# Designed miniproteins, single chains, continued (2): the designs that were tried, part 39

Each design is a single chain, and the fold is of that chain. pLDDT is the mean over its residues in the fold that is shown.

## One batch from the design tools (miniprotein)

Design m5327
Fold by ESMFold2-Fast:
Structure m5327 (fold): chain A 107 residues (1-107)
Amino acid sequence: MPIDDDEIAEAMALIEYGSLRASLEPHAKTPAQREELRRILEEHRERYLKAIKDEISGTLKKSDRAKLIEETYTRHADLLRSMGADEAAERLLKTAKELVERLRKEE
């Protein structure tokens, strides 16, 4: 049975959202930091969902998704550093590099 492409895209976006939230949420100490985290995670989820749907429709390449991951994970790492979580930022950037290299090799 073929899996619905929209279901795949939504599942991937949800997994991405959950993983990033789990990594960043423990470092948000103030109400202002929690609100900023919620905002950037929601924006990222929407952008990621659109990117996956565009990739499935053939308007976006896997290399473009790799660029999106590199850009957005760098922004999330910068947020972690602004919250004093430098070690978590370095781990996130390492994960982004590994994901980007994997996507580029699958072309």
Scores: mean pLDDT 75

Design m5328
Fold by ESMFold2-Fast:
Structure m5328 (fold): chain A 73 residues (1-73)
Amino acid sequence: SKRDEVDSLIKQGLSLPEAVKELIKKTGESLTLLDISRSGGEAIGMFTDLRKTEGVKVSGSEADPVNMEFSLE
């Protein structure tokens, strides 16, 4: 799963934002929080971290953060 790929990159020493950027680079695909989060609380935390990350583009509605797409700038 997309979450398992993110977790694998974190085990290799990457932060969550770095792991997400690396996965987007490798796949060429945008990720949603539904692809990588396990709960609504985790999704909100991930959204907060990812939207502050340099080189990450966020698109969609902030009123529905779990369905927002993350891509590379």
Scores: mean pLDDT 77

Design m5329
Fold by ESMFold2-Fast:
Structure m5329 (fold): chain A 80 residues (1-80)
Amino acid sequence: MSVTLTFSSGIELTFTLEDLSDPLKLIGQILRLIGLQLDHPEDEAELNRVLKILKDLMKGKITPEEALEKLRELQEELAK
């Protein structure tokens, strides 16, 4: 189970259920997204939506499966 998001800059990010289920990998993904916002300010709004989902997962507000589903919904919005 994986979701690939394509941002306005053409950058692609792939999230797997395994990555979202590992707290250390999740921290690494959050730091990576913060770095991408600095390099690609055109993607800031879209990257903030991803960060919101990952932060909610980190706080235990949602499950890894729910986070993956929210990322899939976001991927569909970005593809339109």
Scores: mean pLDDT 81

Design m5330
Fold by ESMFold2-Fast:
Structure m5330 (fold): chain A 113 residues (1-113)
Amino acid sequence: MDETLAELEELAKTSSPELATLLENLVRGLRGVAAAPEAEMPEAAIALVEGIGEQLVNLALSKGREDIAAEVRRLRDETIARLAAARSREEVEAVLREYARRLKALVERLEAS
């Protein structure tokens, strides 16, 4: 997780203000989920993914990137389904690492627009 957080923080430094704020919110949220009791982690992670997903969809649509907005919605829905099925800290963390990597790629594509 620490490596993923560091990569997101580095991307935020070179991103537009709106995307930098989204990435900073994601990093803070991921740290918050990691600090939560195991039983509360899936619900906290779902709330984070819903909030970040909505924010990035709105940013993509504001830039005319319907393609990125559709991919963000799909990633959000797939990630929420996986988190709802997660039964351990390790499963939640694995899902969130995959989510963060895929979201980073979408942010980089949106920044290039």
Scores: mean pLDDT 88

Design m5331
Fold by ESMFold2-Fast:
Order: structure tokens, then sequence, then C-alpha cells
Structure m5331 (fold): chain A 76 residues (1-76)
């Protein structure tokens, strides 16, 4: 489904952000986390329309990614 593909793309941006966090490049980490949030929000909207079993996974991932973004922005 489109939701699964968007989640997978979002996860790729989360991995990139984690690399930049390790390098203490919080500005780049925040840029990648913003992209991840956008993709996960789109995935969640589609998953809700499809009544997908992925909804709890996407909600948990989105909240965790939003918190990571907030932390990266505060450290940048």
Amino acid sequence: SEAILLEAEGSTYEIAAAVYERLKDYAKAAEYLKKAVELLEKALKIAKEENSPLIPLLENNLEATKEALKEAEEKA
C-alpha cells in the first residue's frame, strides 16, 4: 500500500537524522526529521482511510519522530 511505502521512506530519513545526531549536526538532523514527519503524517492519513493495522505503529513512530525533531531543533 502507499502508506507502507511512505513509512519506509520516512524511516530512511529517520536513519539519516540519527547519523547526523551522532555527528552533533543537529541542524541537518532537524531537516531530515522534518521530512520524516511529513512522510509519516501522510502515511497515517492514508492508513486511517484504509483502516490499516499499521495505524498504531505509525502513530507511535510519528510521536517519537516529532519529539526527536523538537530535541534536534532545541540543540541546533
Scores: mean pLDDT 87

Design m5332
Fold by ESMFold2-Fast:
Structure m5332 (fold): chain A 93 residues (1-93)
Amino acid sequence: SADIWFALQNAQQQYQQLVDQARNGDDKASQTLIDAAEQTLQTLRSMDLPDDVRQQALDTVLDQLDIVIKYSKNEELRKRAEELREQALAEKK
């Protein structure tokens, strides 16, 4: 329905704004991406998901963490993102 399309469009716009803020070095946006990545990894470890769904979720986690690693000026946030990235890469094998 049209209402579902507007909801998806709004979600995509909000996520893009978050990504843009993180790319500008915003610590709160970077922390939000780290928190989202941690939650996704925890969910993947607790659930038996189809391989294609699991791999897509891991790719999303890696994208979120790569943004923090590349654009954050905060060393603690970058270090946490690097630790989570290593965990996500191990899960892809």
Scores: mean pLDDT 84

Design m5333
Fold by ESMFold2-Fast:
Structure m5333 (fold): chain A 78 residues (1-78)
Amino acid sequence: SNVEQLTEAFRLAAKLEAEGKSDKEIVEELRKNFPKEVVELIEKLLEIKEALKSGSLSREELVKKVEELNKLEEEIAK
């Protein structure tokens, strides 16, 4: 299922991050092995993480990104 694919994609992304891979390298590796919907969800999560770390997001922008993430999760859960 796409939910199982998402779990494996998170596991691989965490492993690659621990190995010192950049977000771009992680996304490129995920694109080789996972459906586009799963990759898009992980890419959106990495974007949110970086934006939160940099302090560049307002509360309103964060809410919008979370809503976009929820829509991607719904597509994966189908």
Scores: mean pLDDT 77

Design m5334
Fold by ESMFold2-Fast:
Structure m5334 (fold): chain A 67 residues (1-67)
Amino acid sequence: MSPTALVTRVEGDFVTLDLGAPAVKVGDKFRGVESGAVLEVVRVGKTTSVAKVLSGEPRVGEAFRLL
């Protein structure tokens, strides 16, 4: 099953996801289950990651699936 992450914060063109290493890597892309928004991971922590918004409007609490 593709990893699923939740958006915990939206700040301009960036979002924080509740999923980190090793499940997520820089350059990974996610798509929003509800919005269809597309994100690209730019920074990975141990338990969280930061992604830039490529398209669409992500919301706090939205689930995203790894592409």
Scores: mean pLDDT 82

Design m5335
Fold by ESMFold2-Fast:
Structure m5335 (fold): chain A 82 residues (1-82)
Amino acid sequence: VEALREEVLRLLGETIRLAREKGAEEVAQLADELARAVTETDLSPEQLREVAELVRRAREALEAGDFEAAKQLLEEALAVAR
């Protein structure tokens, strides 16, 4: 479970960096909030896997320049982490 948590945090760190590089500050802020939630909450392996998949999709949306899709995916991931 720690390996999954570390993977999610690594993906979030990459997502925050990419969002800031592209000037998508709102997306970067949501990813930072999600990283804090993942760190502070004892999430199940299933929740961590779902969050990881949503973060991966959000990163793909960011790479495509679809900031609204990235924002929605991160909000969905944040809901899973609550």
Scores: mean pLDDT 83

Design m5336
Fold by ESMFold2-Fast:
Structure m5336 (fold): chain A 74 residues (1-74)
Amino acid sequence: SPEIDELLVRLAEAWQRVNQLIADGAPREEIQKALEELRELLEQLESVRDQLTPEQQAALDGFRESAEAFEKRV
C-alpha cells in the first residue's frame, strides 16, 4: 500500500539520519530525538506487520534492534 511504502522510505531516511548524526559526533540530545523519530516509525510499521513481506519484517526487526542498542548509550 502507499502508506506502507511511505513508512518504509521514511524509516530508511530516519535510520540514515541517526547514523549520520552519530558519525558527525552530534550532541546526544539530537541523536536521542532522531532515535525517537525512528522508534515512532518502527511502531507504525509494527502495527501493519502482517502486511509486510518476510524480508521487510526481518529488516524492521534489524532496525529495532539497532535503535535499542543506540538508545542504551543515551
Scores: mean pLDDT 79

Design m5337
Fold by ESMFold2-Fast:
Structure m5337 (fold): chain A 118 residues (1-118)
Amino acid sequence: SAAAERARAEFERGREEAEGLLEATRSAANTTIYVADQVAAKYPEVKAEADAISAESQKLLEEAEETYRRGTEEAAALVAAGDFEGARRVLEETIEFLRKALEKNEAYLNKMKALLNA
Protein backbone atom coordinates (compact mmCIF):
# COMPACT_ATOMS: atom_id res chain seq x y z
CA SER A 1 0.00 0.00 0.00
CA ALA A 2 1.00 3.67 -0.33
CA ALA A 3 1.09 3.95 3.49
CA ALA A 4 3.47 0.95 3.77
CA GLU A 5 5.69 2.40 1.00
CA ARG A 6 5.84 5.77 2.83
CA ALA A 7 6.60 4.03 6.16
CA ARG A 8 9.44 2.02 4.56
CA ALA A 9 10.88 5.20 2.99
CA GLU A 10 10.63 7.01 6.37
CA PHE A 11 12.36 4.06 8.08
CA GLU A 12 15.24 4.13 5.54
CA ARG A 13 15.64 7.93 5.92
CA GLY A 14 15.64 7.60 9.73
CA ARG A 15 18.24 4.81 9.57
CA GLU A 16 20.49 6.96 7.32
CA GLU A 17 20.07 9.97 9.65
CA ALA A 18 20.96 7.83 12.70
CA GLU A 19 24.03 6.41 10.87
CA GLY A 20 25.20 9.92 9.92
CA LEU A 21 24.75 11.13 13.51
CA LEU A 22 26.73 8.15 14.83
CA GLU A 23 29.58 8.89 12.39
CA ALA A 24 29.52 12.58 13.44
CA THR A 25 29.56 11.53 17.13
CA ARG A 26 32.55 9.19 16.53
CA SER A 27 34.44 11.99 14.75
CA ALA A 28 33.62 14.55 17.48
CA ALA A 29 34.50 12.12 20.33
CA ASN A 30 37.82 11.07 18.73
CA THR A 31 38.75 14.74 18.17
CA THR A 32 37.70 15.67 21.74
CA ILE A 33 39.81 12.83 23.22
CA TYR A 34 42.81 13.85 21.08
CA VAL A 35 42.54 17.56 22.00
CA ALA A 36 41.88 16.76 25.71
CA ASP A 37 45.04 14.59 25.79
CA GLN A 38 47.04 17.50 24.26
CA VAL A 39 45.62 19.88 26.90
CA ALA A 40 46.47 17.43 29.73
CA ALA A 41 50.07 17.12 28.43
CA LYS A 42 50.56 20.90 27.96
CA TYR A 43 48.75 22.22 31.07
CA PRO A 44 49.32 20.06 34.22
CA GLU A 45 47.05 22.42 36.23
CA VAL A 46 43.98 21.32 34.17
CA LYS A 47 45.05 17.68 33.62
CA ALA A 48 42.32 16.27 35.93
CA GLU A 49 39.58 18.21 34.05
CA ALA A 50 40.98 17.25 30.61
CA ASP A 51 41.27 13.57 31.66
CA ALA A 52 37.66 13.67 32.94
CA ILE A 53 36.43 15.15 29.62
CA SER A 54 38.38 12.51 27.65
CA ALA A 55 36.81 9.72 29.78
CA GLU A 56 33.28 11.22 29.52
CA SER A 57 33.65 11.66 25.72
CA GLN A 58 34.68 7.98 25.38
CA LYS A 59 31.72 6.93 27.59
CA LEU A 60 29.30 9.03 25.46
CA LEU A 61 30.67 7.40 22.30
CA GLU A 62 30.22 3.88 23.79
CA GLU A 63 26.63 4.77 24.86
CA ALA A 64 25.92 6.25 21.39
CA GLU A 65 27.22 3.10 19.63
CA GLU A 66 25.14 0.83 21.93
CA THR A 67 22.01 3.00 21.50
CA TYR A 68 22.45 2.99 17.69
CA ARG A 69 22.91 -0.82 17.52
CA ARG A 70 20.00 -1.55 19.87
CA GLY A 71 17.67 1.03 18.26
CA THR A 72 18.36 0.04 14.64
CA GLU A 73 18.07 -3.70 15.45
CA GLU A 74 14.76 -3.13 17.31
CA ALA A 75 13.42 -0.93 14.48
CA ALA A 76 14.43 -3.53 11.84
CA ALA A 77 12.63 -6.28 13.83
CA LEU A 78 9.50 -4.10 14.03
CA VAL A 79 9.62 -3.49 10.24
CA ALA A 80 9.95 -7.27 9.68
CA ALA A 81 6.83 -7.73 11.88
CA GLY A 82 4.92 -5.05 9.87
CA ASP A 83 4.97 -2.51 12.74
CA PHE A 84 6.19 0.51 10.75
CA GLU A 85 4.81 3.03 13.29
CA GLY A 86 6.70 1.32 16.16
CA ALA A 87 9.87 1.25 14.03
CA ARG A 88 9.56 4.99 13.29
CA ARG A 89 9.17 5.77 17.04
CA VAL A 90 12.22 3.69 18.00
CA LEU A 91 14.33 5.42 15.31
CA GLU A 92 13.13 8.88 16.43
CA GLU A 93 14.17 8.07 20.04
CA THR A 94 17.55 6.74 18.78
CA ILE A 95 18.12 9.90 16.67
CA GLU A 96 17.21 12.18 19.63
CA PHE A 97 19.75 10.39 21.88
CA LEU A 98 22.47 10.61 19.18
CA ARG A 99 21.80 14.35 18.64
CA LYS A 100 22.19 15.01 22.40
CA ALA A 101 25.39 12.91 22.55
CA LEU A 102 26.83 14.85 19.58
CA GLU A 103 25.92 18.24 21.13
CA LYS A 104 27.57 17.26 24.44
CA ASN A 105 30.75 16.05 22.69
CA GLU A 106 30.89 19.27 20.61
CA ALA A 107 30.60 21.34 23.83
CA TYR A 108 33.51 19.37 25.37
CA LEU A 109 35.56 19.81 22.20
CA ASN A 110 34.97 23.59 22.13
CA LYS A 111 36.03 23.86 25.80
CA MET A 112 39.25 21.87 25.19
CA LYS A 113 40.09 23.82 22.00
CA ALA A 114 39.71 27.11 23.92
CA LEU A 115 42.20 25.89 26.55
CA LEU A 116 44.66 24.60 23.90
CA ASN A 117 44.59 27.96 22.03
CA ALA A 118 44.96 30.10 25.19
Scores: mean pLDDT 87

Design m5338
Fold by ESMFold2-Fast:
Structure m5338 (fold): chain A 70 residues (1-70)
Amino acid sequence: SKEELIEEARKIFDEAVEKASTLPEEQRKKVLEEINKLYKEFLDLYNSGATEEELREAIERMKKKAEELL
């Protein structure tokens, strides 16, 4: 469901923010900027009535970016 996808996106965001808090200032800033951008894109898609598939693709982008940066 879309509700479960929102919860998953929020969890990914929260975990990335928590992990970033242990990083040096410059790296932390970069991680937060990128993850905030992707989370906003997810929320914008959700609010515009995007399909579950589109929302799932947005979540996968968030996961990939978090893995690359953390």
Scores: mean pLDDT 85

Design m5339
Fold by ESMFold2-Fast:
Structure m5339 (fold): chain A 111 residues (1-111)
Amino acid sequence: FSEEIRKDIAEAMARIFRSVLILNGVPRDVAERLARELEKALIEGDKKAATEAMGRGILEEVRSRTDDEEFIEELRKKIKEATELSETDVDKSKELMTAAVEEAAKHIREL
């Protein structure tokens, strides 16, 4: 029962992730691939793969909204660091990913 609930939650999270990406201008095929990667990672408990899928989603969302290559590269570096830390320092990984999401949202809002 708890395993079925975990799978249902992973599917729900992936559907939300896909929908948010599409609504924010990411191409449907890219959003669907990233959502499938996130779902699989969550079901398998692969924190690095899950962090990587979420990070790529954030980058694709930003790329759909702005041509600021310098900002995109800075976000990419933060996302890469968060992904590398996802297995060794989960709290710092979460902090960096949250900061990346907040910076992306602020930059898009100020466009």
Scores: mean pLDDT 81

Design m5340
Fold by ESMFold2-Fast:
Structure m5340 (fold): chain A 65 residues (1-65)
Amino acid sequence: SEVSRLAAARILAMATAFEIGGEMRIEGDTIVLHVKELTPEAERLIEETKEYAREVGLELRVELE
């Protein structure tokens, strides 16, 4: 269902934020990831998360501190 897909995208975004040492918030249809530094590993995880979010109709934005 749509609710289940949106919940899965949120859980994935939270897991990604935790893994890269950042924070996640949701603004409407946009997932916002706040990170201190973009390592190659963080960029890869962000790209994977962005792709999944796109499949469920959400956008992903990265904010660098």
Scores: mean pLDDT 78

Design m5341
Fold by ESMFold2-Fast:
Structure m5341 (fold): chain A 67 residues (1-67)
Amino acid sequence: APVPEVPPGGKFTKDEDKLVDSVADVLIASGATDEQIEQTALGMVGAGAMTPEQAERLIARVKEARA
């Protein structure tokens, strides 16, 4: 197969996707600025609650909802 089996520690699971979507919805509802969104994402990565990939997805999700 051209793609390997995904490592569980580095991939978004359905539950991890729910976390990203929930945080994104809160930020959208709060009217957070792009800077606040990025700071929140970086803070979650720094706390180990989110991977850098999840943080990037969070930022993209909020920005997409505003477009």
Scores: mean pLDDT 72

Design m5342
Fold by ESMFold2-Fast:
Structure m5342 (fold): chain A 91 residues (1-91)
Amino acid sequence: MREEAERLLDELEKLSTDQSKVDEIVALGKRIVRLAGEMADTDPEGAIELLERAIDALSKAIENTTDLDKQIDLSVMLIAAATHLAVVRSR
């Protein structure tokens, strides 16, 4: 799980400045959130770190995006990641 998480995170961070790849960024964000949920039961610390890094990358993607529809899509993913982070931290 950790190696898979790091690969997805590296891809997300690389794409975070590419405005043409917002759909791919959103898809990666969904995969990372799901993976963090799976990790939360066995490695809550790793899940927290993964979600925090995903939130940072999504925030960067939002600030580098000028298209309002794309900003909305990224913001929805940011909210989802932040919500999952709060849930994992409450365990």
Scores: mean pLDDT 81

Design m5343
Fold by ESMFold2-Fast:
Structure m5343 (fold): chain A 55 residues (1-55)
Amino acid sequence: SSLLARASEELGLPPEDQTPDNIIAALTEKARSDGWSEAKIERMVQILEEVLALG
């Protein structure tokens, strides 16, 4: 998906590490560094897991 590709590219993950789990982990760390609340992070992770599971 374009979302998966863009997230991987923006996070600087090498192709071999562009797995759903690594992308979710990297986005979670970025969200925490950006000052997101835990509730907002949890909701983001849920959405990402659903989107990544669809392909």
Scores: mean pLDDT 73

Design m5344
Fold by ESMFold2-Fast:
Structure m5344 (fold): chain A 61 residues (1-61)
Amino acid sequence: STAEEVAAAVEALGARTVSVTEGEEDIGVGAQAPDGSRGAGIAAREAPAETAAKLAVEAAR
């Protein structure tokens, strides 16, 4: 996945993208829920964009 794809997936889940970090093997994203809670998710670059996005949004609960 690209940073843009992951950020779009976070926003599609109803959260705000705080940061995206692209590694060589993985991609990490920070998301902020509407209540102000924050969470982070990490997934392999080959994984669908929603994988890291979903983990970050779920962690923000």
Scores: mean pLDDT 79

Design m5345
Fold by ESMFold2-Fast:
Order: sequence, then C-alpha cells, then structure tokens
Structure m5345 (fold): chain A 71 residues (1-71)
Amino acid sequence: SDEKIKKQANKIVDDIEKRKDLTDEQRIEIKAKVYASLKTQDKLAEDPSLSWEEISDLHKKLYEEELEKLK
C-alpha cells in the first residue's frame, strides 16, 4: 500500500539522519528518491512485463511527483 511505502521511506531517511545532518532540501530530495524507488519496485511486482525503459520513466515520474508534494 502507499502508506507502507511512505512509512518505509520515512524510516530510511530517519536512519540516514542518525549518521548525517541533512538540510530540509536534502531531506526532501532523499525522501522523494527513496519513495520513487520503493514505489517502482511495487509496480514492477504488480506488472513484471514492464521494460527497462518503462521502469526508468516510471521512476522519474514518481520522483518528480513526490518531490512536488513534499515542497
């Protein structure tokens, strides 16, 4: 579910922040990238027929959409 993916992305960012102080911009950037990666994996599990190009395009789209929501 989307809630599970967002929770996992938040956990990963929190774990990074235990080791490295992040700016607000860096936090948003990393969170968006992690979300996009996890969501792309979820979509690939749903549709394993996706080409590499489709996977790449989906990742970019999800990253840009999440980045916009977090601004």
Scores: mean pLDDT 83

Design m5346
Fold by ESMFold2-Fast:
Structure m5346 (fold): chain A 67 residues (1-67)
Amino acid sequence: RPPLPPLDDAEIEELRKRMEKVAENGLAQVRELRPDLTDEELEARRAAMRKAIDDYVAWLKAQQASA
């Protein structure tokens, strides 16, 4: 696996914002394609996506902190 390039805090925050924007766009598209989904189901999907983004950002920061 190729080593990650070093990122500053601003770059990590921009990456998180980009991932959050992609997730929200995906949820909006799912809502349009799947009007049968309940608000509860959409909220569960949003929560799962947020957790995945948080986990990835934490992993990325840990990779840099380990040096």
Scores: mean pLDDT 77

Design m5347
Fold by ESMFold2-Fast:
Structure m5347 (fold): chain A 85 residues (1-85)
Amino acid sequence: SEFDKLKKELEELIKELEEIAEQLKDIDPETAKDLRDYVEWARKKLEQAEEVSKTNPSIAIRELQMLIGDLLNIIQGAKQLLQQL
């Protein structure tokens, strides 16, 4: 389903952000913590979207699309920071 495709994409992006946070933990621990906090928040939002999908799949899909967009922007910024170190 469309929801399952977006969920898989979101899970891959969350994993990528976790890996970036791990690389930053000894170099920039404050940024690493902020990224880990965002990862936990994003996981919680995914759980909420899964519950919403049971009654309002179109709304859940839109929520995942917005979250994916936000994650892509955060990952791009974090990668840019990491490349400068």
Scores: mean pLDDT 87

Design m5348
Fold by ESMFold2-Fast:
Structure m5348 (fold): chain A 68 residues (1-68)
Amino acid sequence: VSAAESQALIDQARAAIENAETVAQAKQANALFQQSPPNSDLSAFLSGRVLRLVSEGKVEIAKALVAK
């Protein structure tokens, strides 16, 4: 894939992770993350979002974001 296509996938995954407020949205965000090329900033963002959701008591959404 081109650099532009890789960046578009990363941007799409990041937006989906940031906007996931339901288990269904979190599953969609996880699918986009799995399809994205490896990226340290995106992985760090996902980890930060998971920790924030857990701290807010949104454990099921956090689990859906990292489900295999």
Scores: mean pLDDT 81

Design m5349
Fold by ESMFold2-Fast:
Structure m5349 (fold): chain A 84 residues (1-84)
Amino acid sequence: LSDDEIEERLIAELVAAGVSEEKARRFLRALQLNPTQEVIPLMMTRPEQAEDLVRQLAIEGGVALSDEEIRAAAAVFVRMLAEQ
């Protein structure tokens, strides 16, 4: 999948999981601007850390996610990354 297709699919999955479209788009922007660039490989190799990684990215990106939205986003990212 292209980056654009992955982004729109992630936004749709996040919205379906209970994250608002605005928060989902802001969060994905924060993920793209992450200076470490290791978040995606870490979620793929250590899915048990996905919630903590999502929480840290949300804080760094200034996106106010609830604990339920963090869990939903982590589950979506782990599943979607495993599919590519």
Scores: mean pLDDT 71

Design m5350
Fold by ESMFold2-Fast:
Structure m5350 (fold): chain A 100 residues (1-100)
Amino acid sequence: ALKLHAQGWEAFRAGDYDKAAAYLEEAIKLAPDNALIWVDLAIVYMKKGDIDEAMEYLDKAIELIPDSAALGGLRDAIENQDPLEKINGPLSILRNELYN
């Protein structure tokens, strides 16, 4: 799961959103309780312009950590179709929360 998640994020940084989605979808099948993979999948689908699917993936992350203010802020940003720069702050907080 961790390797597929890393490969998905590397594809995302390269701008290959279809490949990023494929790796992250495989990663989430192996680690469905990893909220960060659901968040990364939501961000990928937002970049692809599929806001409805992005929101579904984000709601899964919120189900896993419902008390996360950062996830709530991220959900609002995606729902409003805010620039990715407005999402980076909440995403950084969430990554620190999940990995520490």
Scores: mean pLDDT 72

Design m5351
Fold by ESMFold2-Fast:
Structure m5351 (fold): chain A 90 residues (1-90)
Amino acid sequence: MVDNLIKEGEEYLKRGDYVNAALAYYSAGEGYHLQSKIDEAKELYKKSAELGLKVPDNPLALRIAAKSLEKIGDDEKAEELRKRADELSS
């Protein structure tokens, strides 16, 4: 259930684990999207992107933020973050 993913995200956030928090909120957004709750999904994708950007030197965090930004239509910023993640991973 989406509620479980939101709770997991909050638990990771309390621990300062921004990467896993961002991933949990992204997954919760996907869950709402599958339920056709588009506005609620967008809010979770925004939160996922915000949390991923708190660790800008982590390529996984940047990739999660990029996926979340794509889901809300910020394709230009998503592409920028993917390129940055690729450079950090090369």
Scores: mean pLDDT 87

Design m5352
Fold by ESMFold2-Fast:
Structure m5352 (fold): chain A 99 residues (1-99)
Amino acid sequence: KLKELGLESAKFLLKKADLLEKHGLTEQGKKLRELAKKVEEEAEKEDKKGVAKNLREASRILRESARQLEERGADPITVSLLYMASSVLDIASDTLEKM
């Protein structure tokens, strides 16, 4: 159900925001928190396209953040987990856009 997906996606984004903030990506973390709120609100309104759009934006932020951390010599596991998170959000966005 869309509301459950929205809530779980929002929790996932908040966890990733914390991770980015701990690594000094404060602006990117703030944007993920804003997107988490939008995803939850749009899921409650049953706006599948809105949820998909915000998940795709979050995916882009995570991919860009992973690249920045990789360039800074951050832990390869952390970088890999952020790229994986980006991919999961792209798949979720694509699935919702087709519904």
Scores: mean pLDDT 86

Design m5353
Fold by ESMFold2-Fast:
Structure m5353 (fold): chain A 100 residues (1-100)
Amino acid sequence: SSEDVVKKILEGSEEERKQLARELVESAKSVEELVKKLRDIAKIMIEKIKKEEDPEKAREMAYKLKYFLQEVVDIVKDEEVKKLKDEIEEEVEKLLQEKL
């Protein structure tokens, strides 16, 4: 499931990513479940970004993840989800800096 979500984030259109964010929020039974799913998605994405040797492709992957997380925050407007987004964005930014 989380691998399928990551594939759709990376290969999908902007509109497909918005749909995916809505579906993820609607499928979650609680904020706690949503946070766990987002954390799993982020772990997979971060591993792929680490393994990506092309800095421009790594930045594109990072942009797609940041955009997806922002869509989730805009739907839910929950402080825990926003905090998780901020933590993930910090980790991703550090990884991109290491690839320079």
Scores: mean pLDDT 86

Design m5354
Fold by ESMFold2-Fast:
Structure m5354 (fold): chain A 72 residues (1-72)
Amino acid sequence: MVDEIAERVAEISGVDPETVRKILEEALAAGLTPEQIAIRVANFLLEEHGLTIDQAAEAAKAVYEAVRAWEA
């Protein structure tokens, strides 16, 4: 599941899926909510990889929806 989310975000952003997976794993291990995980991924993409707001928003939405589906 984390791998599938990381691959989807990598496809949207062009960022390496291993890097995305590490951030998702760290956020999940910290006990963050789906909203907090999505925000953390979006901020990482905007601040460290210089993505557009639209790309970061699309990635955040994908993370949020997938994590919520996983918890249900």
Scores: mean pLDDT 78

Design m5355
Fold by ESMFold2-Fast:
Structure m5355 (fold): chain A 90 residues (1-90)
Amino acid sequence: LEERGKKVEEHLRKASEKLEEQGYTESSESLREMGEEARESIRERNSERLRTLSEGLRRGSQMSEQQGIDEAAEHLEKAAELLEETAREL
C-alpha cells in the first residue's frame, strides 16, 4: 500500500510538472492537492474517496489529451488506475 501511494504521488507530480511547463499553473496546483487527499484516503482506507479521486483524475486525463498535453494525460491515467486498484484491495 505504501509503495502504491508513492507511485500515485510520483505520477501526479509528473503530470503537474508537464501542465506547469505549458502554463496551466492552477491545474498543477489542483493536482498537488489531489495527491495529498489520495495519501490521506489510503491511510484512512476510504475506498469511496479513492474511487471519487480516480474518476476526477480520469476526467483530467481526458481534458489534458484534448489540449494536446499527452504526457500529462498518460500520467493522470496511470495515477487513476493505481487508485482504483488500491480501492479494490481495501
Scores: mean pLDDT 82

Design m5356
Fold by ESMFold2-Fast:
Structure m5356 (fold): chain A 102 residues (1-102)
Amino acid sequence: SPREKVRELVRKALELVDKALQLSTDPEIKALLREIKGILERILQTTDPEEMRELVREARALVAKASDLYLATHPDDVELHRILAEIGSLLDEIERYIDELM
């Protein structure tokens, strides 16, 4: 079901955020990753597709901000850049499945 697919993808995104938190040494990036984690956990708690959509868009904005800041400060850290890009891709896929719930 689209709802189960959203939950599956959000759990995958949470695993990647936890990995990014373990790899990052930058306090500003860690703060953004913690905010993203909180939003993803809130998506798992709600049943309202409109609220899920607002939350996924907020998470996407924070991932973009984290990616921009990290690219400016650690351009050679390929692994964390790849993880942030994968989180972004998962959020795109999550939004597509949320659209199927509306």
Scores: mean pLDDT 87

Design m5357
Fold by ESMFold2-Fast:
Structure m5357 (fold): chain A 62 residues (1-62)
Amino acid sequence: ASGVLREVPSEPLFGEEAAKLTGLPASEVGAVVGLDDRHALVGLRGTRSLRLVPVGGTVVAG
């Protein structure tokens, strides 16, 4: 991805941090990598698929 990465984790995020970043249940999230300042790429454990999740620009407090 091209753009400015506001948050660049050196390692994939797991568990609670991955859940907070993506809004997905921690048990279903295998790994999260920051793609840009608005999106993260999520590896889903159960489905072995990657999901692009909006972060920052569309974050709503729950």
Scores: mean pLDDT 58

Design m5358
Fold by ESMFold2-Fast:
Structure m5358 (fold): chain A 100 residues (1-100)
Amino acid sequence: SMKELLKEIQKFLEELIEIIREGIKNKQSMEETAKKLKEKIKEFEEKAKKEFSEQDYELVKNFVDFLLDMLDEAVKNKQSLEEVLEYFEHLKNIVEDNLS
């Protein structure tokens, strides 16, 4: 169901937020944290391909591609981890609003 997909995306975004928070705490570069985020994003895509319907997987794939492109731009533009954190927290809030 759409609600089950959104719950999985919510959990996934929470995991990405934790990676960013750890990066901030440990004074990691944007490149170091982006590498960890990309690994987690690819793991989620692989899980979705195996476990989700074809339609839900296509939605996840589009979202994953969007996140990967956004992270590449963040690295190129030397954005702060704090700015990236705010962006992911806003994405999580949008997902949560659609679950209530």
Scores: mean pLDDT 87

Design m5359
Fold by ESMFold2-Fast:
Structure m5359 (fold): chain A 81 residues (1-81)
Amino acid sequence: SPAEERIRELVREAEEILREWRERVEKATDPEEVRKINEETIERLRRIREQLPEGSPAALQLERLIEHLEELTEKKIKELE
């Protein structure tokens, strides 16, 4: 269905955002750069989540992933400080 195709496209967009986040955070040497990368990434992922059906497995997985990203980013910031 067109709705299922849209969900697959949104999931692919989220995966690409996460890949960009990983590469940017790995190369970052400044805690402030890491904070900015995290803010931009979470905002982009939240916009995708809002387009997914509420309570869908994809939406729930993305929400948990956003929480996990915040934790990983905080850990990276502490390592750079």
Scores: mean pLDDT 83

Design m5360
Fold by ESMFold2-Fast:
Structure m5360 (fold): chain A 101 residues (1-101)
Amino acid sequence: SEQKEQKEKLEEAIRLYEEGGDIRELARAVTESILGKLDESLSDDQVLTEALWALGIHYRSLLDEKVREAGGRALEAAYNNASREEKEEELRRAIEAYMEA
């Protein structure tokens, strides 16, 4: 049930983003849904890095190869401290891969 709750929370976060939410709110919701916690003291860029890290680790447990590849790119962007624009792009790509699976 915990995995199902995480999936449902993640899918709801994606839905709200697609309905006109901002990428920062998506990053916060993703981090909270996957890790069960959010450090409210983090900057927007730090939250974005945490979201990419959380998605990349989570996607390692999934069977879809394209989703796992998207997770690998998210981890790489977080690890290499990519630009904010690149981190936002990789978050969008990771979400797209998940929704298309």
Scores: mean pLDDT 76

